# Ledger of designs, part 20: designed miniproteins, single chains, continued (3)

Each design is a single chain, and the fold is of that chain. pLDDT is the mean over its residues in the fold that is shown.

## One batch from the design tools (miniprotein)

Design m8709
Fold by ESMFold2-Fast:
Order: sequence, then C-alpha cells, then structure tokens
Structure m8709 (fold): chain A 76 residues (1-76)
Amino acid sequence: MPDVIRWVNLTTGETGETTDVADLVPLVGRILSYEEYDEPEPGATLAFETKDGAVVLASGPKALMRELLAAAEAAL
C-alpha cells in the first residue's frame, strides 16, 4: 500500500491526498488531537486547525503520521 495521507477539510468539505508531510505542515495553525489505532489497519489521525481557522482531519500510516505530527510541532 502506498504511504499516503488522506485529509478532509471539515469546514469546506474539500478532500485530498499527499505522500509528503511538507505539503501539510505549513497549513497547521494548531493541533487539536492525535490518535493512533491498530484496527482494522494500523494507522493514525491528526486533527488540526489551519492558520485561517478551518478544521482538517488527516489520516494515514503510523510512521508517516508520526513524521507529520513531529514536523508540525517543531514548526509551531
């Protein structure tokens, strides 16, 4: 399975995919929550607020999502 982050903007209804955390890190204004799970497939979901006040949910493989979380926290 390709390492891909799928995201949804809950404010606008827009969706997208990226393979690079650098595409999402500049958008993160504030981290709202982060959860990892093992079932049905191991993964994680990051909820964040953008710099313009939109709410985004991003989900993907644990390794890639941990990279996104660490990069976003370092940039804040």
Scores: mean pLDDT 82

Design m8710
Fold by ESMFold2-Fast:
Structure m8710 (fold): chain A 80 residues (1-80)
Amino acid sequence: SKEKVDEFVKEVIEAIKNAKSRKDLLEQIRALASKYYPTLSEEEKKAFDKILATISEAIVNGYSKDEIIEKVKKLYEELK
């Protein structure tokens, strides 16, 4: 049932790993959000919004790639 959110989280983690800069990461995350958001149910959108807020906050606050990945994984496990 959360298959689209699962795919989104996988692609987000890959984007974080492969990003060349904070700006590149933010652009990659925005592109993924635009791709997945229209495919989600209302309940999936709630989980998605929490994941996006967490990523955006971590990027803005200068967290490392590994720290952002850990935060995303932890939040997503809590939302399952």
Scores: mean pLDDT 81

Design m8711
Fold by ESMFold2-Fast:
Structure m8711 (fold): chain A 54 residues (1-54)
Amino acid sequence: SIESYSNPEGPVRVELILDDGSRVRLAFNSKEELVQAVMDLAERGYGVAGLSFL
């Protein structure tokens, strides 16, 4: 369910601020998944200007 995605087992919730000013809220089971997602965004040409833990 959407709730399982938003709060699976890990407490890692973040808001990413992209270089165009866009904000995306994400939830992950682990910090490793968060790091991988940020790297994947960078490889796709999205610049990450900031990150806030929720």
Scores: mean pLDDT 69

Design m8712
Fold by ESMFold2-Fast:
Structure m8712 (fold): chain A 66 residues (1-66)
Amino acid sequence: SALEEVEELLARLREDPDDQEAIRRLAELLFTHPSPENLALARAFAAEHRDTAGGAAVGLVLQELA
């Protein structure tokens, strides 16, 4: 499911915050499956990791979706 893939990609970004493939795939999922659950997980990640490349990128995607 999209929720499971989002969770896996966020776990991957916690291990490697510069993972450009994970960032790209996560952005695609958030644009195509902007469920309240997926957006809540992404917002929590962006808030926790705002000083990392992954966290900043997710924050920008969320801003564009608003």
Scores: mean pLDDT 83

Design m8713
Fold by ESMFold2-Fast:
Structure m8713 (fold): chain A 70 residues (1-70)
Amino acid sequence: SARIAHLRARLAALPADDTVGRHAAEAALAAERGDIEAALAHARRAVEAAGLTLTPEEEAALRALLEAAA
């Protein structure tokens, strides 16, 4: 799909040291593929790389959003 191709191009263009950006892009790409578990795992890594914590409530809300979009 055009959206998957766009996300792949963005991921390839990211600097190697942009850990947050890479995890966020990987989460978006997994979500576009319908891989909910991979999308959540990458989203958690992006939040952790930013020095934050993804709460169980936030993870449940994100899961519900991803399931509704699939």
Scores: mean pLDDT 75

Design m8714
Fold by ESMFold2-Fast:
Structure m8714 (fold): chain A 76 residues (1-76)
Amino acid sequence: SDLEKGEELREKGEEAYKAGDYETAAKYFEQAAKYYENVDPKKARESLGKAAEAAQKAGDLERARELYEKARKLSE
C-alpha cells in the first residue's frame, strides 16, 4: 500500500540522516511524502519538513525552501 511504501521510505530517510547522508535523506523523505500525500496528509507534511531540514543540512537552501513551502501548503 502507499502507506507501507511511505513508512519504508521514511525509515530509509531517517537512517540516511543519522549516517550524515543528508542528500539521500532529503530524497527519501520527499519520496515518502508523495506516497503519504493522498492517504495521510499529516505524515506527508511531516516528511516534507524532514526533507527540507535534510536539504538545508546538505547545503541546498533552494530545495529546502521549496520543500518547506510544499509542507506549508498542505496545512492549508
Scores: mean pLDDT 86

Design m8715
Fold by ESMFold2-Fast:
Order: structure tokens, then sequence, then C-alpha cells
Structure m8715 (fold): chain A 65 residues (1-65)
């Protein structure tokens, strides 16, 4: 489920596995395109990877949901 993918992403994020975390959050969004928390968490993972502009876009999308 989208929620399971989001939770797995959070665990990976805590482990510093930012690329794997981003993939799980992206999967959560694919399963539920209105999942605001998953957009916010993807933004966090992208920010950790130095992709600040991409992170900003996902943070904005989370606020619009």
Amino acid sequence: SAEEANEKGKELLEQGKYMEAAAEFARAIELDPNYAEAYKNLGKALEKLGLKKSAEAYYKKAEEL
C-alpha cells in the first residue's frame, strides 16, 4: 500500500539511505497521488541528496494537497 511504502521510506531515511528512501516515497505517490505526507518525505530525501530545487517542488505540492 501507499502507507507501507511511505513507512519503509521513513525507515530508509533514518538509516541515511536517501536514494532508496526517495524510491519508496515515489512509489507511495504512484499508489496514492494525493498522499501529502509522501510528497513532503520525498522532498526531505531529495534535500539530503542535494537536490534542493526538486525538494522545493515536492514541498509545494504537499502544501497544495
Scores: mean pLDDT 88

Design m8716
Fold by ESMFold2-Fast:
Structure m8716 (fold): chain A 69 residues (1-69)
Amino acid sequence: MVTVTKEEIDKLIAEDLEEAKKLGLKPEELEILEAIANGDAEKAAELAEKLDGKEAGELAAKLAEYIKK
């Protein structure tokens, strides 16, 4: 049987991204989540480097919020 792949996990995360957009994430935060969902590690790393410590903390809090739902 085919095991659950990273691509399948990324698709599930992408469904959560639509809900996250309704939560009013900032464009920078949304781009990082989209890069993660698409498996684009390079883009995610570049965007994360541009995020300051405060914004990274806010992003982590928002991720925790919709993961817990």
Scores: mean pLDDT 60

Design m8717
Fold by ESMFold2-Fast:
Order: C-alpha cells, then sequence, then structure tokens
Structure m8717 (fold): chain A 55 residues (1-55)
C-alpha cells in the first residue's frame, strides 16, 4: 500500500502540474515570460515529486 499511496500522490501532483501548464499557455503569449514560468513550474514539480519519493 505504501507504493500505491506514493503513486497516487505523484499522479495528483502530475494533474496539478498539467492544470498549471494549461493556465500558463492560456494567459502568457510572450515567449520569454512563458519559458520563465514553465521553468518555475518544472522546478516546483521536481521538488514536490522528490519530497513524495523521499517518504
Amino acid sequence: SHMEERRRRLLELAGKFTEEMEKVKQEITDPEEYRKKMDELWKKFAEEAERILAE
């Protein structure tokens, strides 16, 4: 169950990340601003995923 719980948390995190990416695509038309925002989202996703995997 521990591995299944971890998988569920990662899937939930992936869903939130996808939702945030869609918002960025809709709201940001400037390529530089888009890149910066996507980099921030990727970093946040990676940090949260590492936290889940460390549990």
Scores: mean pLDDT 82

Design m8718
Fold by ESMFold2-Fast:
Structure m8718 (fold): chain A 69 residues (1-69)
Amino acid sequence: MKEANEIQMEAGVIAVEAAVLLRLGELSEEEYEEIMRLTQEAERAAEAGDVEKAKELLEEAKKKLEEAK
């Protein structure tokens, strides 16, 4: 449960950061949707008990967020 809570919190932080970058015009709508999809899939994986899968999805979301300009 603790690790799932950490994943939920991290997914939330990534989502907020992506929303801010979208608002500033630094992310396209497509990039934002992809990041949001990855965070949602990570949350689902964590709820299913697949913490490793959830971490992989969060890392992919962070990578896409960092690649945004």
Scores: mean pLDDT 80

Design m8719
Fold by ESMFold2-Fast:
Structure m8719 (fold): chain A 89 residues (1-89)
Amino acid sequence: SEEKIKEKYEELLKRIDEMRQELVAADPSRQAEIDDLAEATKRRLEKKYEEMLKDPNVTDEQIDEWFEKEKKRLDAVREAYRAELARRQ
């Protein structure tokens, strides 16, 4: 449904903002890189969000798969940054 697409999109935007805040707080020297990554990720998600809204055949299962894939991608980025910082300290 359109509401489900919007709900998942807004949740992903929130997760990107939380990731940005966490990573910048942990390593302020990488702020510009982290900000660029967050904005690039938002642009990619917005494009997919618009494509899904225009597709009358998008299923709830496809929405859930997209959401889970994007969450996994964000979690991987977050963990990679945390692991690198831990190795440097």
Scores: mean pLDDT 85

Design m8720
Fold by ESMFold2-Fast:
Structure m8720 (fold): chain A 64 residues (1-64)
Amino acid sequence: GPAQEAARRAARAAAEAADVAAGKEHLLTGSQNSTGEYAEALRRAAEAAEDAAGAAGMGHGVSL
């Protein structure tokens, strides 16, 4: 259902962020790469997680 699909997207985004972090670690040993790519991946993972929580009806996005 929608909640499961949103959770899957959140998991995928988290996996992408982890993969970017692993690649960034290797790049830092030889060359300064764009750490902004890792930051953007983390931001997207967080947004996907919020979407997943919202789809599951947890009310996560109502925090002020």
Scores: mean pLDDT 62

Design m8721
Fold by ESMFold2-Fast:
Structure m8721 (fold): chain A 58 residues (1-58)
Amino acid sequence: SAARDAENQAVVRAVNTEPASAEALRDAVRAALLAAGASEERAEAIADRVAEAYALLS
């Protein structure tokens, strides 16, 4: 729960930086998740998924 809450907060904060591109969003989400304690593998997987979803919705 606490770990998931930290990850959710990290993603929200990354999105709120208003990234200039899908690449910038991916980098911001990855960095935020790593700072929140996620593994590098998990952070990259989630960041890729978020960026891909953003591109698909655009």
Scores: mean pLDDT 78

Design m8722
Fold by ESMFold2-Fast:
Structure m8722 (fold): chain A 96 residues (1-96)
Amino acid sequence: ELEEALAFLRSLDPAARAEARADFEAMLARTAKQLGISPEELLDWMDAVAAGDDAALDRMAELYRKARGLPPLTEEEREKLRELLAAYAELRRLLE
């Protein structure tokens, strides 16, 4: 599924790829605003989490739960957040 989606994105013409990148950047800006951080800070945290920085994951988990009004994340939810942030970091690199 993810491999197929990434292959599809790579197959897009330059205009469609530029549109996908713009949509991704708009989504990052909106998410950063909801979390109360800058888009640059969000990208730094995503890259750190993808590199295995548990402190960055803990920071992101805390921001996420507060933004959503949730109790502290379970270990399962925390690991799902790690996978999601790593996937977004990979997508960001692909769309560059």
Scores: mean pLDDT 75

Design m8723
Fold by ESMFold2-Fast:
Structure m8723 (fold): chain A 46 residues (1-46)
Amino acid sequence: SLADRVAALTPEQAREIMEKVNELRAKLRTGADPELLEEISKALRE
């Protein structure tokens, strides 16, 4: 899961990624930001 990958990073890196994920979730609830969705997906490089 994403959380497992986050746990493998340094605490600071994990915090940054979790903040981005939480922000994405919040925007998904309010109207979904396609720009943010694409940026996060590309940054994570699934």
Scores: mean pLDDT 67

Design m8724
Fold by ESMFold2-Fast:
Structure m8724 (fold): chain A 60 residues (1-60)
Amino acid sequence: SLAESLRKAAEIVREAEARLQAGEDPETVRQWAEDKAKDLPPEVQELVRRAVDDLIARHQ
């Protein structure tokens, strides 16, 4: 369902934030998040990508 896809997206974004706070390379975190979201609907994948990009911008 869309609700389950959005729940998964939120989990991925929270993990990405933790990884960035731990000092992981932003490009590595972006690639990790894309891999984790690959089976989600395209619209949800786009939400994850934008959220992770926003996190990276805030940490730079």
Scores: mean pLDDT 85

Design m8725
Fold by ESMFold2-Fast:
Structure m8725 (fold): chain A 78 residues (1-78)
Amino acid sequence: MRADELSTTKRVLAQVLYLLGYSQRQIAKALGVSQAAVSEIVNAEGLDQLPRSEETAKIFVEAYKIPESLIEELKAKI
């Protein structure tokens, strides 16, 4: 039931924000989800094994075709 609170879009946005160097608490606040949900996304996708950089984040943005305006709106909520 709680896994259904995260849309596919929110899951991808959590991945991008994590790779950009934001804390799990900041990501949870921006997306309106729990820190536990953010931690589960990071661990499930193996993001803890990846370098946290703008270049890595860009790969995810391009792969999932995330609009830059959406990332900027989420950054403003942090």
Scores: mean pLDDT 75

Design m8726
Fold by ESMFold2-Fast:
Structure m8726 (fold): chain A 68 residues (1-68)
Amino acid sequence: KIEELGEKLYDPDEEVREKAARELAEIGGEEAEKALEEALKDPSSRKVALEALVEMGIKKLEEAVKKI
């Protein structure tokens, strides 16, 4: 699933790219983060990848605070 979503980040359809980025953010984890980080290098995918990475970062901060 991560691999399929990573491919969709480069889809010519913006809606497909947005959906893939959101699903990767929801899945989370190292592989999802790597797929989104690679997408930052592509100008057409950069915005959706950045937004998804921000969502993942917020989740990590919430979990870190919870463990204090």
Scores: mean pLDDT 76

Design m8727
Fold by ESMFold2-Fast:
Structure m8727 (fold): chain A 55 residues (1-55)
Amino acid sequence: MPSLEEGLAAVDAYAAKRGLSPEEEAQLKAYLTWLHEHDPERAARFYEAVRAALA
């Protein structure tokens, strides 16, 4: 399973590539952090979706 740090780094890359606002980036990071704490399987799927969007 990807680490929280790997997921947060992927969100940073996605935000930079798509020109997301700092608020939008913060919302995505907060959501991933929440998922990682409460449901690691859902966090992993979210991470995969973000990585796919970067390709």
Scores: mean pLDDT 79

Design m8728
Fold by ESMFold2-Fast:
Order: sequence, then C-alpha cells, then structure tokens
Structure m8728 (fold): chain A 100 residues (1-100)
Amino acid sequence: MEEEFKKHFKEELEAILNGELTPAIQRAREILTSVSPERVERARKVAKELGYDEVEKLTDEQLAIIERASVIRYIADKLIEVGKEFEEWVKKKRENGVLG
C-alpha cells in the first residue's frame, strides 16, 4: 500500500468518523485564505475560457468574481486529482490481489 496515501486516507476517515472538519475541507480553507501565484494563474485561465480576450483590461470587480470562480475550480481540480489517484491505487491492488 502507498504509505503516504494510506496515512492521508486514514486521517480523513478518522476526521469524518469523529465529526471533525475533514482534511480536504481544511485544505480548501487554506487555499481560500491564501494569496498565491497559482490562484492568479487560474483566474487568468478562467477569464480566457469565459471569452475575455483582454484579461489585463478587466475591472477589479470582474477580477474578484473570476478569482473566486478560479479558487472553486482549483479546489474541484484537486479533489478530482485525489479521486483519480485513489482509483489508480485500487486498480493496482486489485490486480495484485492484496486488497482484502
């Protein structure tokens, strides 16, 4: 079993069972409260995907809306990535007959 993945999965499961904030929700809060180059880059990508040809000409209000949308998308992308890693891990263990 992937030791790092098993540790994170166990921590998330224990948090859920204890009625605490899941590590995933805590990470989401950290992303929402931090200002990072990744958030700015995601905001620009979202703006371009929405058809804004001149991202540099956007108003502060438009940038704030796009930034919020980009943060939500970034969190969603991270959750999808973790889910994909879990599926690949399960597939490997199933092929090796070591899951039970």
Scores: mean pLDDT 61

Design m8729
Fold by ESMFold2-Fast:
Structure m8729 (fold): chain A 80 residues (1-80)
Amino acid sequence: LAALRAAIDELVAAIKNPEDAKKVREHGDGLVAAIEAGDVQAATDHLLRLVSTALKAGVPDEVIERVAHAASEAIRAAQA
């Protein structure tokens, strides 16, 4: 989960609007909590909302892709 947390921190830092940054942080924290609980559906829902908010906030695709990749790896590791 360390890589996912770092990617979420980078994503939040890239957002200029404080309300959008807060929403992304809330979904990022929810994503981590869902993965730790083994709740793949909740993790997927938080990831989709996080990506949607980040895209609307104008975050570069490469930063969003790093979070999506780290989330996919963390979900895969939690299922193993």
Scores: mean pLDDT 84

Design m8730
Fold by ESMFold2-Fast:
Structure m8730 (fold): chain A 72 residues (1-72)
Amino acid sequence: SHLEEAERHLAEAAVLAGDNEEVLALLSQAGRALRAGDYETALAYLEKALELVTDPRAREAIERAIAAIRAV
């Protein structure tokens, strides 16, 4: 499902974000919102994470998570 795809990309982004505690916190909040069915809030947290992320692979994973949520 698109939700399972979004959660997979969030997990990948968290691994790739490494030591970026602000990005990790935003990804955690996005995951909680996603599991609660609050897609608007999840997208808001992911857009904030996208502004702060420095690793290009983590950025791509966040963008894929956003795309998967928008496909729901």
Scores: mean pLDDT 85

Design m8731
Fold by ESMFold2-Fast:
Structure m8731 (fold): chain A 63 residues (1-63)
Amino acid sequence: SSEVRDRIQRLIDEGIRLAQQGRYDEAIKLLEEAIELARRHGDDETAALGEALLELVRRQKAA
């Protein structure tokens, strides 16, 4: 549904903004929620993009 797609996009956008602010744990939480929603709705492409972003955020936190 468009509502779910909008929610996933907002979670990803907010996660990216939090990561840019160095708020990595909050960013990780939002990206994990976005990935779970995308998978639940069969959006494998968005789930894969979310997983790639999550990997980048985790590496930034570890650096």
Scores: mean pLDDT 89

Design m8732
Fold by ESMFold2-Fast:
Structure m8732 (fold): chain A 68 residues (1-68)
Amino acid sequence: SAADALAAREAAILGEGLRELNKKIEEYLKENPDASQEEIQNKEAELAREIGARRAAEVAAARAAVAA
């Protein structure tokens, strides 16, 4: 169904977001091997907010396309 297809797309978008977050955290740790736990947590929070907002917009766009 269209609803099942939309749900699968939403799950894929969010899964891609999680993979992107993990990659960027790994890159940050590689570039900043002496980063404190606080600096790492702050970077994780920043990246989660930025990636989360963008992926939420992609989900909203996918939902809007089906609703039209």
Scores: mean pLDDT 85

Design m8734
Fold by ESMFold2-Fast:
Structure m8734 (fold): chain A 86 residues (1-86)
Amino acid sequence: MKKLIENIKKSKENALKILPKEKQKEFEEQMNKVLELIEKEDFDSAIDLLQELIDKLDSLGTREGILAGASVGSLIIMIIVEKKSK
């Protein structure tokens, strides 16, 4: 759990560095919601929210959106692994 939360925070920080300023606030807000869901062990809702975020980033049609989406996508795999390690 602690390692997953740490990885989510790092992924958020890395994605924020590459996103345009106007998209950073909404992205950070959504990532904070993911962290809350993970802390509550609501892994399915966290995965769903991350998938929506990836789709939204892809819809930007930008290089920054694709790179941020890839960073977020790796978190879904980490959450699935955490869920299965129960």
Scores: mean pLDDT 77

Design m8735
Fold by ESMFold2-Fast:
Structure m8735 (fold): chain A 83 residues (1-83)
Amino acid sequence: MEAELIARADKLAEEAEELLEKAEEALKKGDEEAAKKALFEAEVLEGLLAILLGLAKRLGLEKAAAHISAKLDELRAKLKKLK
């Protein structure tokens, strides 16, 4: 269970990072619509990571909770920088 939660969180974080890169490129190109779409999709993945963090905490999975929390903090910092 714990390893599965970590793996799912890593996949979501990786997908979110790719979306943030797309948003940054779109902003650089002046494509505001594409940037907003990519940022919205990244925020959806942020929400999913928060749900996984909540689940890990409720189940007492300290290692998974710490790992997911770190990934979520990194993603939130990057999202805040692009807004």
Scores: mean pLDDT 84

Design m8736
Fold by ESMFold2-Fast:
Structure m8736 (fold): chain A 70 residues (1-70)
Amino acid sequence: MLSKEEALKQIIENLEKAREALEKGDRSTAASYITAAGLLNVAAGLNIKIPSEDDVEKIKEEIERLKKEM
């Protein structure tokens, strides 16, 4: 079973990879990382609003927010 702390860490890592992909113009790779973050959110029973690949600023904001929760 995934711990809450482990799930949060993996969600942050996937969102950071999505941000990196978007900054390089790779929207498809970013969408894959966002999907992975969403699956982790569901699997861990967390109520995090995962941003879409269309909004890099929301991804940055959510990364900062989640880092403060850890």
Scores: mean pLDDT 81

Design m8737
Fold by ESMFold2-Fast:
Structure m8737 (fold): chain A 108 residues (1-108)
Amino acid sequence: SMEREREDRLQAEIVEGLKYIREGVRKIEEETLKKKIEEMKKKGVKEEEIEKFLKEKYKEQAEYEKKLAEIYKKRAEEARKEGEELTAKKYEEAAKEAEKHAKEYEKK
C-alpha cells in the first residue's frame, strides 16, 4: 500500500510537470504566430487574408486543446481504475486547463 501510494505521488508530479511543458509550448506557438503575422504584413498581405489565417490557426489550436482534454480525461479514468487517485486528480486538472484554453482560442 505505501509503495503504491509512493508511485501515485511520483506519477502525479510527472503530470504536473507536463502542464508546465504545455504552457511553454503554447508560448512558443503564440510567439511564432506573431512573427508570421509580422512577415505577412511586411510582404503586403491584405488584412482580410491575415484575419482568415489567424481564425484558421486559432481554430486548429482550439481543436488540438479539445483533443488533449479528451486524452487527459481518459488518462484520469485509467489512473482511477488503478487506484492512482492523485494522478487521476492531476489529469482531471490538466483536462480542465485544456478545455479552458480551447474556449479561449474559440473566442479569438
Scores: mean pLDDT 87

Design m8738
Fold by ESMFold2-Fast:
Structure m8738 (fold): chain A 74 residues (1-74)
Amino acid sequence: SHMEKLAEKYIELAKAYIEEARQHLASGDVEGAREAIEKARKYIDLAEKYLGPDHPKVKELRAELDRLEAQLEA
C-alpha cells in the first residue's frame, strides 16, 4: 500500500541519519551528531505511526538510536 511504501521510506531516512550521526561522532562533531540523531528520531516516530512500536524494524532503529544517545552522554 502507499502507507507501507511511505513507512519504508521513513525507515531508509532514519537509517541514513543514524549513519550520518555515526560519522559525526567518529570525527568528534558532537553537535552534528545531535542534529542527525534528532532527524533520525523524527523519521523513526513517523515510521512507528504506520508500523507500530512492536515492529522489528522500529525496535531495531530505536535500539540503535539509544546506543548513539548513550555515546553522547559518556
Scores: mean pLDDT 87

Design m8739
Fold by ESMFold2-Fast:
Structure m8739 (fold): chain A 69 residues (1-69)
Amino acid sequence: SAAAQREAGRRAGMAAAASADETGADLERAVRVAFRALVEEHGYDPALVREGIEAGIAAYREHGLSVFP
C-alpha cells in the first residue's frame, strides 16, 4: 500500500539521519543508499519513498534524540 511505502521511507529517513548524527556519515549518501534499496530491491514507488524519507528526516530533526530511546 502507499501508506506502507511511505512508512518504510520514513523509518529509513529517520535511521539515516540518526546514523549520520551519531557517526558523522554523509546524510545525503545514507539517504541515497536507503532510497535505492527500497526502490530497486523492494520495487517501491520512488515518489512515495521520497515523501517518506523526507518526513523521517524532518521527524528526527524536530524531535532529535527523542526518536532514539
Scores: mean pLDDT 78

Design m8740
Fold by ESMFold2-Fast:
Structure m8740 (fold): chain A 54 residues (1-54)
Amino acid sequence: AQLFADMNRALAAKDEAAAQRAGAALAARFGQDPAVVADFVKTAIEKGGVTFLA
């Protein structure tokens, strides 16, 4: 669950590089397409740092 904490922290800080690294790690861990996760992270940062977990 540390990967979600790292992602949420990066998104809250609007640190796109950190958020993209955390997103890539999450994609690898959960078998998601890394390109889809990268696009989602970029959009979340641009639109206002959405929390990855509700």
Scores: mean pLDDT 67

Design m8741
Fold by ESMFold2-Fast:
Structure m8741 (fold): chain A 91 residues (1-91)
Amino acid sequence: MEKAKELLQKAIEHLRKALETIDNPEEAIRHLREAARYFAEAQDLLGPKAQPALVEVGRAIRAVQDGSRKEEAIEHVRKAIKLAEELLKEL
């Protein structure tokens, strides 16, 4: 349980950093990839409960890479943060 909480907290931290660096696509993508890695590790511990947040991170990465979908990318990051925070409350 403690390991899963730590991984989710680290994922949320990187998602927040992605929002802070959203105008720098390379930095934002680096933080989003780190968040995805932490969610994947959390999924190994928690099963499919972490998958919705991981999906939203993937959508955010694609939106940032497109370059024209900044607002959509921000929405996906915010959804991933909300899903991860809700999951943390259940642990």
Scores: mean pLDDT 87

Design m8742
Fold by ESMFold2-Fast:
Structure m8742 (fold): chain A 65 residues (1-65)
Amino acid sequence: SHAEEANRYGTLGQILFDEGRYEEAVEYFEKALEYLEKAKEELPDDRYQKAKENLEKMIEEARKK
């Protein structure tokens, strides 16, 4: 599902961030956001919103490095 794909890309982005691979982390977080948008109708509103906010925050942090 799109929600599962979003979670997979988000998790990989976090691993890349922890390894200091910030540019690659941003790419994967953006892929996670793309799949999360496609999963809007598949998720409860609160799960969607929290996931979106988390991904956006991680992208901001990675870009500041």
Scores: mean pLDDT 86

Design m8743
Fold by ESMFold2-Fast:
Structure m8743 (fold): chain A 60 residues (1-60)
Amino acid sequence: SAEELRRRAALLEGEIGALELAKIMAEKFGDEERVKELEERIEELRRELERVREELKRAE
């Protein structure tokens, strides 16, 4: 449903925000491996969010 897609988008946005904060912390502490892992995870979630947003546009 459109409502479920909206909730999923909001949760993904929140998770992306949390991971971006974690990436900033990892960068400050010089954890290059962790920064790389977080970058990949953020990119994956951003792609998922875009898919959900496109599906929501079609559902509305």
Scores: mean pLDDT 86

Design m8744
Fold by ESMFold2-Fast:
Structure m8744 (fold): chain A 76 residues (1-76)
Amino acid sequence: AAALRAAAEAEGRREAEALRAFARAHGWPEEAIELLLEAARHATEARYHLALGDEEAARAHAALAAAAVREAEALI
């Protein structure tokens, strides 16, 4: 369990760094960047819970990720 959490967190950190670099290069507003990073965190949580067989928690986090992406897209 702890190993899956650690792996998911490490992947999330790499994705966040890549997103910040891309967004900075394209002049995206900071609010949109923060929302996309929030979406990435929720997507990572969804994958973690799905790996544990917790489909309800996985769906809840996936929904939060989708909502954050929609808010970010409205700002870009």
Scores: mean pLDDT 78

Design m8745
Fold by ESMFold2-Fast:
Structure m8745 (fold): chain A 62 residues (1-62)
Amino acid sequence: VIEEIKKAIEAGKYKEAAKLAKETLESLGLPELAEAVYDKLSKYKPSDEGIEALKEALEKLL
């Protein structure tokens, strides 16, 4: 699932990436983190800052 999220980001589909991340975190029993990640990604712009924030969110899933 993390690979699908990365592909969506590389394609500039940040809303799709946000949905995938939210669904994954909710399935792991982490609804608070799911909301935080979704809010971050849904407001995401293609910038270095946004990419770094997303990497941190993905690393949290490891």
Scores: mean pLDDT 66

Design m8746
Fold by ESMFold2-Fast:
Structure m8746 (fold): chain A 63 residues (1-63)
Amino acid sequence: MEEVLEKAEELIRQAAKELGLTLSPEDIRRLAEVTARHVEKFGIEPTLELARLRLESLAAARA
């Protein structure tokens, strides 16, 4: 659980940097928690691609 959360946080930070998005530490943690929960529920591993899609969806919703 903790390992998945830490990995999700790292992937979200990397995706945000690649997309040029500025996220607060609180936003990163919130997104990582949601991602970790989905990984646990569906048995999928977090990937950079999933983090990127999640952030693109969030950016589109905010635009």
Scores: mean pLDDT 71

